# Ledger of designs, part 12: designed miniproteins, single chains

Each design is a single chain, and the fold is of that chain. pLDDT is the mean over its residues in the fold that is shown.

## One batch from the design tools (miniprotein)

Design m414
Fold by ESMFold2-Fast:
Structure m414 (fold): chain A 85 residues (1-85)
Amino acid sequence: MPATKTIVLAPKSEEVIDVEPGATYTIEASEPVIVEFLDENGNVLETRGLAAGTHTVTLPEEATKMKIINPNLTKPVTVTISETP
């Protein structure tokens, strides 16, 4: 994965990104989002609600994908994701 990725999510939309299993990511969200960690088969391993702001998240060792969901009905959300060294 590139060191930093920025995603703009439309209202009620979602995006799936590839992630490194067991890695730590910094997630910066402009509005509250829901994050799901998925295995290689698309099974949900963990669901987290994140408030607006900066969060540090360590992934499960089985997680190969992360799904970011904008639950807002009217607002887009900007999410910046970076792998923590």
Scores: mean pLDDT 82

Design m416
Fold by ESMFold2-Fast:
Structure m416 (fold): chain A 73 residues (1-73)
Amino acid sequence: SKEEIEEEIKRLEEEIEKKKKEIEELKKEIEEARKKGDILREVGLKIRLIGLETEIELNKEKIKRLKEELKKL
């Protein structure tokens, strides 16, 4: 139903906002690791950053598809 699609969009938007907060904290941790010269930790945190950014882009694409489905209803 239209309501189910709207609820799914809202859930995905909330997940994106949560992941954005995680990215902000992660960027602070990356900077701290860099300042300490902890190369292994910096690399590991950067891999996690890429993962979170990828998840946000996938969620944005899903929202786009769901919004197109809403327009057809």
Scores: mean pLDDT 89

Design m417
Fold by ESMFold2-Fast:
Structure m417 (fold): chain A 99 residues (1-99)
Amino acid sequence: MVEEVLKAAEPYASPETIEKIKNAVERVKKLWEKNNNDPEVLAQLEGAAASAAIYLVAEDSGPENARKVAEDIGVTGESVEELARNVAKKARDEALKKA
């Protein structure tokens, strides 16, 4: 899911913010590998990183662009906080399907 947030953010966020999200994706992969690719650990890492990515887009490019990123991955919400929470939930649910 975090990689999907990264791809969805590319047309809406600055290159600097895209680099920050890319670093979050790489961190999730490294921490997941250290935990023997456990789907429960992936769910926690993906949820946290996906939520952070939505906040990064909102701070960089505004709440409308954060909403566009979330909608491009099938998530809606009435505030940046709700978008971040709903994106995190979808990221956790998708990670757990790998169990």
Scores: mean pLDDT 83

Design m418
Fold by ESMFold2-Fast:
Structure m418 (fold): chain A 56 residues (1-56)
Amino acid sequence: VPPPAPQSEKQKKITRGIGLTLRGIGLIFEAELTGGDPAEGERVKKEGLELLKEAE
């Protein structure tokens, strides 16, 4: 099969999924350290994992 244009869509989705997952983890960590609400971090992490699952 010919290579499609630079793999921007699938690659972008994977990159975004990884980025959101890491961001979510960072937010959860920060909430744990500061006594904030981890719900936002968990939501962001879940969204990142959903993107990775879809890209799979």
Scores: mean pLDDT 76

Design m419
Fold by ESMFold2-Fast:
Structure m419 (fold): chain A 62 residues (1-62)
Amino acid sequence: MKFIARVVEDYEAKSEDELTLKKGEEVEVLEVVDDYYLKAKSLKTGKEGLVPRKVLEKLKDL
């Protein structure tokens, strides 16, 4: 399931597998990893990584 989401809270990566994101940025969610994390691609930087579900708000299905 792919969709576009907006970052609702600043998030700093805790590992190389995670994305650092600022509030207001948009990401493409590529897959659901577990109950806590999604795999997403930053539309600003093009980087892919893990991001906590709680800091994203779904905008649009792809």
Scores: mean pLDDT 82

Design m420
Fold by ESMFold2-Fast:
Structure m420 (fold): chain A 76 residues (1-76)
Amino acid sequence: GRSTSDSLLSRAQELARQGDQYKSQGNYSQASKLYQQASDLLTQAASVDPDPQRSGAYTSGSTTLKQTSTQLQKQS
């Protein structure tokens, strides 16, 4: 439901912020892991949210974080 997807989104945002912190420190390996975890949580949020528009937004966000994670891993 929406409450569950909102909780997952909040956790994903927290992990992404931690990833940004590690990225700013040049720790691309740790940043990559955090972005991957945030991406996974957004995928879960998409699967439990009954709203197709919000589900689509979570899927897009997940894809972006996954791409960022992969790019940072190549820089590590």
Scores: mean pLDDT 85

Design m421
Fold by ESMFold2-Fast:
Structure m421 (fold): chain A 55 residues (1-55)
Amino acid sequence: MDFSQESKDRAIAILRRHGLLDEAELAQLEAVRDLAELQKLPRSLQTLFLAAMMP
């Protein structure tokens, strides 16, 4: 999965708005460029990020 910057920014904004993750967790997601990097994070972060990226 290719992550566009717009999609990532929107997903992170949604997660921050809902208070589901702290700033350190959000920073980890902001550093993710592709699916392979995302898969190195805890499964909970992967699931929340992917759900937030689905419009």
Scores: mean pLDDT 76

Design m422
Fold by ESMFold2-Fast:
Structure m422 (fold): chain A 82 residues (1-82)
Amino acid sequence: SLEEIRKKIEKLSQIVRQSKDPELQEEFHRIVREVHDRIRALGGTEVSEEDLKEIYEELYKRMVELLKKHGLTDQVKEAEKL
């Protein structure tokens, strides 16, 4: 569901915030900004739930990839178990 994907994104966001890696935080903010810009371009609040779910699933995949690049693979796996 859209709610479940948002919860997963929130858990990954917490991992980023708990890191002391400014480069990771900067790249994370860039990805989030790109996603927000896409939602805005598609009409903001008028975007369908199906389209929002697809966009958030793409965001989640990009966040996982970013965290893995910064050596946080184990933290991602632990977050997925909760």
Scores: mean pLDDT 79

Design m423
Fold by ESMFold2-Fast:
Structure m423 (fold): chain A 62 residues (1-62)
Amino acid sequence: SLSKEEREELAEKIKKWLLEEHGASEEDAEKVKKAVLEGKKTVTLSNGNTVNLDDLIKLLNQ
């Protein structure tokens, strides 16, 4: 399991990745960051797509 500090760092890293590499909106990137901080498993974006946060965490924590 991730510590609170590790989760906060990872959530910020995911937000930056979404904004800089994936062209996500600030609103969607912030929504994903908050969902990661809350320990949620999925988040639904403004376009209706559902993101699996466990998969995203595994991708970016490698």
Scores: mean pLDDT 78

Design m424
Fold by ESMFold2-Fast:
Structure m424 (fold): chain A 74 residues (1-74)
Amino acid sequence: MPPSRAEQEAEALEIGAAVLLSLHRRGVPLDIEEARRLRERMRALLPEVDPETARRLEELIRELEAAIAEQEAA
């Protein structure tokens, strides 16, 4: 079964968020605009993806929000 467009987009967003968060944890300044874009796109996909994917996206949304708050506080 080919993955849905929403599943393909979710996978791309998961990879993008993981890379961005990994760089931030290694001391690279966070691209706040990109982090916000990824967060908003993930939120939009939550009702269109399976429950397992939704849980992963929700965790990444929380991590992106925490990283944005940390960067803005610095």
Scores: mean pLDDT 83

Design m425
Fold by ESMFold2-Fast:
Structure m425 (fold): chain A 58 residues (1-58)
Amino acid sequence: MTASRISGLVLRGVGYELDGDYRAASDEFDRASELAEKEGDPLSDKLRARSEELRKLA
């Protein structure tokens, strides 16, 4: 089960985003997206889009 791991990465990404560390936030959401994609989680597309948006802010 990887849902807990995906959630952990998302929470870490949100933490970095709140701190204004968009580069670190983007990296965490990208990792979460990759893990979600491998597990067939429909959140993968949302997580990847968020990673890309944060990457533009970095």
Scores: mean pLDDT 80

Design m426
Fold by ESMFold2-Fast:
Structure m426 (fold): chain A 67 residues (1-67)
Amino acid sequence: MENLKKARELIDKAIEYVKQGKVDEAIRYAKEASELLDKSDVSPEEKRDGVVRVTAVYLLAVGKELE
């Protein structure tokens, strides 16, 4: 699935940006991944997994910003 594969790549990139302290970039990539997941015709389980990962990136990014 093209959109699901792209979303996973964006999530991985967002996690890498969080590790680098680049909060704005991490949030941007997480947002793009979320939009691609919404457009994907994947199973509810795969979509749920993606949403959990995006949420985790958001929580990590917000935690870093508040430091």
Scores: mean pLDDT 74

Design m427
Fold by ESMFold2-Fast:
Structure m427 (fold): chain A 85 residues (1-85)
Amino acid sequence: DAEALRQGIDNALEAPIAYAKATGNERALELAERLRAAVRAGDAEAAAALARELATEVLKLSEEEAEELAAGAAELARLQAALDA
């Protein structure tokens, strides 16, 4: 079910946005919203770059953890592009 998969992608992207809104972190909200837009556009390169920025600048994760999040974000963007094709 393509609609269920789209909903799953949207739900995964809502968690960082909800956290940023709840904590009042403007930079986190900016990056999370841009990440959601990149995934929805199917832009895997932009999604990966934005996930790295969120992971390192806001979440203070290691480079290895940031690369795992970047890879995951790129995969979500590719799935979105496939659903929109």
Scores: mean pLDDT 80

Design m428
Fold by ESMFold2-Fast:
Structure m428 (fold): chain A 90 residues (1-90)
Amino acid sequence: MSEEELFDKITNTYSFILNQVQRDMDPDDPQAQTLISGIRTNIQGIQNGSVSPQQSYQSLQQNGTMYSQMRPDLSSMIDSMIDTHQSDID
């Protein structure tokens, strides 16, 4: 898989999580604000070329874990999306 294809997959996963958080969570929730900020920072890092695919994936795993803890009902979907990238990174 190309680096660009990997970044596109990670960005799509981040966009999905961001949309779910913004839709379903209170914007005044400190945990929601932290997650949104983290995701936005990672997307910017990809766009600016300041992060490697590996670093971006590690950040995705961390953010996905936090969101799964906040939304157990969506944890299986989030885990499946993150796992899809594992075969692409070795």
Scores: mean pLDDT 71

Design m429
Fold by ESMFold2-Fast:
Structure m429 (fold): chain A 63 residues (1-63)
Amino acid sequence: MEEAKKLKELGEKYKEQGNYEKASEYYLRASQKYLEQGKFDEALKLREESIKAKEEAKKQAAE
């Protein structure tokens, strides 16, 4: 599996585990790899997922 897809899968795995902090990190890294590949739509989608995961992590920290 290519690096960008591997990073995306790790983000999904951490999100399923409720670890939104790591999910955000891996989605951001996957987005950066897709940008390097010129896949802007995929990169934008993953950047949005990273932002959403970061917001959820902040909500969890506020509990």
Scores: mean pLDDT 81

Design m431
Fold by ESMFold2-Fast:
Structure m431 (fold): chain A 59 residues (1-59)
Amino acid sequence: SEEAKILAVKAARAAMEGNKEEAQRYIDELKRLADEGVITPAGYEAAIAEVERLIKEKE
């Protein structure tokens, strides 16, 4: 979903800036959306994978 993609980008950006606590807040929000059924569990897993991919690319 678009919401999940936006949150994943925000989480990756925060992590790349060294703001691990802020990145975790966005990740927690993604989990909340999955728990509430706004996004699918598969969508949540895809969003987390995208965050990890973006962080690794920054290396």
Scores: mean pLDDT 79

Design m432
Fold by ESMFold2-Fast:
Structure m432 (fold): chain A 65 residues (1-65)
Amino acid sequence: MTPEELEEEAERLARITEEEALKMGLPEEEAEKYREEILNTKDPTKQVGLALRAIGDAIELELKK
């Protein structure tokens, strides 16, 4: 994966993560924070981990845990 492809993937992942997390009821501030963290992370594994955490947090809120 080239640096340009990695940046494009990060932007796409960040956008999808924010949109889905917001749709699932995650607070806007938290969804935006995850988006920014994904965009600022150069490690693809950490980017995916942040996306999964955002969705996990949204699911946890849905379960009212």
Scores: mean pLDDT 77

Design m433
Fold by ESMFold2-Fast:
Structure m433 (fold): chain A 94 residues (1-94)
Amino acid sequence: MGPLEKVLAEAREKIEAAKPGDTIEIELPASLSPLAAELLVLELARMAEAAGLKGATIVVKLNTDDEALIAAAERGARIAQELYPNVKIEVERL
């Protein structure tokens, strides 16, 4: 299983267990490409919106000093805010 597939599986489990208004923490692998990180953040927001998690906050955690990866996750969060306004995405650097 690739790093992306593993994170999506963990995210699905957390989202299915969550309720509206909950905070969901997802750690992104430092091995992701910037594009994969951006798309993954968008998919996390889409999954939460599709699950009806209005007012939920997805905290995307990055244990990396890769500024390109961090910037890509932050771009994904901004796009997600426009597409899925009922869900908040926050990017946290560990």
Scores: mean pLDDT 84

Design m434
Fold by ESMFold2-Fast:
Structure m434 (fold): chain A 58 residues (1-58)
Amino acid sequence: SKERLELLGLLYQISIDASEIVAERALAKGKEDVAEKNRKDAEHLRKLYEEITREIES
């Protein structure tokens, strides 16, 4: 349902923000591998969020 897709979109937004915060903190502590992984995770989640947004608008 549309409501489930909207909820999933919100969960992806929260996950994107969390991954970005973790990446920033990891980079500040010199943990470049952890930062890179979380940055890539956030990028993947953004693509999923974009797809869901298109589906909701359909």
Scores: mean pLDDT 84

Design m435
Fold by ESMFold2-Fast:
Structure m435 (fold): chain A 79 residues (1-79)
Amino acid sequence: MRERAEAARERGEELFREGRYEEALAQYKEALVLDPDYAEAYRNAGLVLEAMGEHEAARRMYERALELDPENEEARRAL
């Protein structure tokens, strides 16, 4: 499961760089279905939602990332 979650995260990152925000978000959601404790996928979903102007939803994703990984400096800065 972890390897599949990681592949979905990597695909999401590629799509985000290409500006395909909805497709990137779908990949991060898939990663979280495969690994619900995947802090990095929550953080990346937050970044996509922020790029889409969904600031409240992005904040909730960053909060979840910090609950799972309190040392995540990027998620902390985003809040």
Scores: mean pLDDT 80

Design m436
Fold by ESMFold2-Fast:
Structure m436 (fold): chain A 64 residues (1-64)
Amino acid sequence: MELKKKAEEKLKELIKEYKETNPAVAEQLEGLLKKLPDYNEKEIEEVLEIIEQIKKMVEKIEKE
């Protein structure tokens, strides 16, 4: 499923980004990545929404 690959790639990118600055958040994202193969389409869409929200929040903080 295309959505699974997209969510997997985005989660890996965020994990790499947060690993140094927020290890606890990175660990939580790793948990989502580990469970991703077992998620249905709706759950994957929710994960993608969470990813976008996190990216938006980080971008806002860094731009300030």
Scores: mean pLDDT 74

Design m437
Fold by ESMFold2-Fast:
Structure m437 (fold): chain A 69 residues (1-69)
Amino acid sequence: MYTGGEVNAALARLGFTVDLPDDEPVDEATLNRIAETLQLGEPNPDGKAGPGVRALVEAALTGEEQEVT
């Protein structure tokens, strides 16, 4: 579970501004809605970015934007 402040910071690192309440918990549905609004990546040809957006937010929060393997 992420707070609005954490999600705001993560998205700001990706160049986006959402302006969520800092102390509000952000669930998966809210993250998916943000992804849809901001078109945050297109990892799936199905046009669904849910898992990709979650991974990007987690990476941004931990200071890791991309993993090279």
Scores: mean pLDDT 61

Design m438
Fold by ESMFold2-Fast:
Structure m438 (fold): chain A 65 residues (1-65)
Amino acid sequence: SAAQEQAKRDLEEKLKTIRENIEMLKAQLEKYKDTLSDRELAAMERSIENSEEMAKELEKLIEKL
């Protein structure tokens, strides 16, 4: 249906945004690794891991549509 096609497109756009944000966070982590505290580094690493998990869940959801 048109509604399912639109939902799939919306989820694919969201997945693209999440992937771009993961790449940005990884680049920032590398750039600032010598400046950030251990706590800040750990927080950024957790944010990346959480975003990667969300991306995997979205990929599975898109596959089921």
Scores: mean pLDDT 87

Design m439
Fold by ESMFold2-Fast:
Structure m439 (fold): chain A 76 residues (1-76)
Amino acid sequence: ISQEEVDRGIAEIAIGVGELLFSKGKYEEAAELYLRAAEIDPSLKAEALRLAAEALEKAGKYEEARELREEAEKAA
């Protein structure tokens, strides 16, 4: 297993746990995990940043959510 494969696996787990937290209404915690996933695997960056933006918007952090959406669009 290469470092790239390990990083992808860790990022996917972070997204999965983030989705679980999001479903429980823990939006800020979910956003934190999505942001970690974006840092770990650049190939998932656009997807993870979009998920983080949605979670921050649900948490009422509209300014931060907007900035992340712009970054996601740039990464896509």
Scores: mean pLDDT 83

Design m440
Fold by ESMFold2-Fast:
Structure m440 (fold): chain A 96 residues (1-96)
Amino acid sequence: GPARAVVTVVVAGAGEEVASAAAVGAREGALSAPGVLDVRVRVELEGDRATVTTEIVAESEEAARRAAEAAARGAVEGARAAGGEVVEVRIEVEAG
């Protein structure tokens, strides 16, 4: 049955450009994975720290995990390309 994943990436030294790059990377990463049904990306800016949260619904727990790993990779690559420092990456997968 469908499963959910949540990916949290925290970036330091982040302005709007770095946060946006991380969010775009997360979304593109998640959508590149097979079996993805829905992707939602949220960005929270607190001072110069950005928290990018990607919520994924996929066809299976394995599909959710693969999409989450791709989202995390995309977010990290996007943030770093824009000059941000990635300080935390968390992936949580749960069967729905």
Scores: mean pLDDT 88

Design m441
Fold by ESMFold2-Fast:
Structure m441 (fold): chain A 77 residues (1-77)
Amino acid sequence: GVDLAEEVARIVVDTLRRAGAPVNEEAKQYLLKAVKSALDGNTEEAVENVRKALEAAGVPQELIDETVKRVKELLEK
């Protein structure tokens, strides 16, 4: 629900901050799609949009993979 969507946004923002990555409009749009997918219970699309948001922000692949794993674990139970 809303609480899970908020936690997804928080996890992504934490990763962006740790990577020192600037939040651009493309990354923001993918993050909004991820939050909406999480609200709809669509775990696969939420995870994919989190990955795209972090890629758009230029986050290193290792941090993208760690963040995607955290989001997937959160949404799968």
Scores: mean pLDDT 82

Design m442
Fold by ESMFold2-Fast:
Structure m442 (fold): chain A 61 residues (1-61)
Amino acid sequence: SAAEIAALQAEIDALLEEIRAIFDRAKAEGRPLSPEEKARLRALQDRIAALRARLDALLAS
């Protein structure tokens, strides 16, 4: 449904904003990413991939 597509897109956008915030903070502080930030980035990227796969499946149905 259009509502499900919109909800998936909104969640992907929110996760992309979190990724940007992590990189922006590290850049502003002039430091490399911490191990915790790297783990969080991996988790966010994996979640985005899963949401995109769901979106693709929904659009193909």
Scores: mean pLDDT 89

Design m443
Fold by ESMFold2-Fast:
Structure m443 (fold): chain A 78 residues (1-78)
Amino acid sequence: VVERMNALIEEVGERGRAEGLSVEETTLRAIEALVEAGLISEETAELLRKAHAALAAGDRAAAEEHGERALKLIEEEL
């Protein structure tokens, strides 16, 4: 599962750069692609989007909390 997640993240990252998308837009597309592939749940995706939004706002503590919750959900699904 991890190898497929990494491959998909890299693919979306490359497409985002080729299209001239911002880092924010590319990150959101990567999260969406992971959900569509069934690699993460919608709840996990929401937490990842919240973590990204917090980082963009400069709130590292909130980003870390949301990221940790997302990781716990991924671990629950095994």
Scores: mean pLDDT 73

Design m444
Fold by ESMFold2-Fast:
Structure m444 (fold): chain A 67 residues (1-67)
Amino acid sequence: LSPLEAAILDHLAAHPGRVFSARELAEALGVSQSTVSRHLRRLAARGLVERVPGRGYRLTEAGLAAA
């Protein structure tokens, strides 16, 4: 994991079950929404987060184990 991907997983793991938008994660981590969205797509491709249509992203069980 890149440092930003690790930080995304750590933030999600601190709030289990919560769905986060790319905007919320960008504001929490101090990075752009486009940067967060790119990394969230990579994390989703790896099965570490899942998309919730119209809402954002949620941590998977595999993502929790990786955080």
Scores: mean pLDDT 83

Design m445
Fold by ESMFold2-Fast:
Structure m445 (fold): chain A 80 residues (1-80)
Amino acid sequence: KEEADKYNNEGILLRARGDYEKAVEYFQKAIELNPDNAQAWENLGKSLAKLGKFKEAEEYYRKALELNPENESAKANLAA
């Protein structure tokens, strides 16, 4: 729904500005509203990795791949 997309898009802007903690909050909101959004799971993983939370980032990259197995970015992040 459009509300979920709005949270995901704002999270992307926050991450681009280096506001990783706020980006995590917005991506979590996007996933609460639309758990099928593979991009939001991947973006949450990337933001957590920037905060040094690598184990959580791996879990969310795996969820992104479960939803979209062709996600090359999530595959690369899991492969080290």
Scores: mean pLDDT 80

Design m446
Fold by ESMFold2-Fast:
Structure m446 (fold): chain A 56 residues (1-56)
Amino acid sequence: SADEEAALEAVKLGNEVVEKLGRDSEEARKIAEEAGKLLQEGKYKEAVELLKSYLE
């Protein structure tokens, strides 16, 4: 489903954010917390958009 695809994309993008910013970066941690909250609320597309904004 679209939600499953978005959830998988969010996981992939989250890993790319960690790679770009560094595993121990404060910014990467805050981004992970915000994305995690969106995923917990079922807002998969919003989580993907948030993560993409940090990779562009």
Scores: mean pLDDT 78

Design m447
Fold by ESMFold2-Fast:
Structure m447 (fold): chain A 67 residues (1-67)
Amino acid sequence: MADELYQKGKEAFEKGDYETAARYFEEAIKLDPNNAEAYNLLAQVYRKLGDIDKAREYLEKAVKLMK
């Protein structure tokens, strides 16, 4: 379920496994596209991976969902 994938993504992020975190958060948002927190964490993940363009895109989606 989306919440399980989101929790696995958070665990990977906390361990510094940003590539694994990105995959779990991407699957989580496919199942729950309104999860603003998942988009925000995915933006942070892509920033850590050096993909600034994707980080900005996901952050913009997170902000829009929180309004």
Scores: mean pLDDT 82

Design m448
Fold by ESMFold2-Fast:
Structure m448 (fold): chain A 74 residues (1-74)
Amino acid sequence: MEAEELLKKGEKENSAELYYEAGELYLKAGDIEKAIEAYEKAAKLGNKEAAERLGLLLAELGKEEEAKKYLLLS
């Protein structure tokens, strides 16, 4: 799976952008759990767009406290 390949590559290269791209592909595929995992990794590495995307996604899922933490990182 392309998203899984980008996730592993992001881990090897410590690349926030590759993690963000993996999250986007997982979200498009409907794998919400994997999308959250990839966005969390990207956000922790300082990717502001991933933090914003994750915060909005968590808010849509009703996880308001978790959403707030990531929106503060964006």
Scores: mean pLDDT 80

Design m450
Fold by ESMFold2-Fast:
Structure m450 (fold): chain A 68 residues (1-68)
Amino acid sequence: VKERAEELLRRAQSTTDPEERLKIAQEVAKLADEDPETALPVLRFLSGDEDPVVALYAATTIAVVRSR
C-alpha cells in the first residue's frame, strides 16, 4: 500500500494533464479505503492542485476519510 501511494504521488507530480491527475486521485481514494493514513499525504498534495475539479475531489475525499 505504501509503495503504491508513493508511485501514485510520483505520477501526480510528473504529469501535466489534469485528467490524468484526476484518475490518480480516484486511485488514491480507493487506497484510502485500505489504509487512510498512507493515502492522506497524496490526497493533501492533490487538494492543492491548480485544476479545481482535482482539488475539490481530493479535498472531499480527505473530509470523508477523516469523518470515519
Scores: mean pLDDT 78

Design m451
Fold by ESMFold2-Fast:
Structure m451 (fold): chain A 111 residues (1-111)
Amino acid sequence: MEEARELLRRARELIERAREALKQGDLEKALELLGEAAVLIGRAIRLAEASGDEEVMREALELAEELLRLAVEVLNALPDDAPLELILRAIGLVLEAIGLVLDAELALERL
């Protein structure tokens, strides 16, 4: 599954860029990049499940776990006076990342 591997490669690049944005205090940019990575990871999970590619699914799980970790870091880094929209976006991303981790774990049990 070259397409799924390419999606995960792009997601990893977005996660690294999000980590740098977080280090710089650019929480909005970090959320944007992590959100894009979540979409790519979700697509890779669907492709890996359809093809039965356990290796790609394990890689997707690892990236989903890293996405969740960084999403929680962004949520924790938000100032007390952060706009409600930004707080809700961060919470939404954490929930999406949890969903991706669960999807990948459940798919691995069936592969």
Scores: mean pLDDT 87

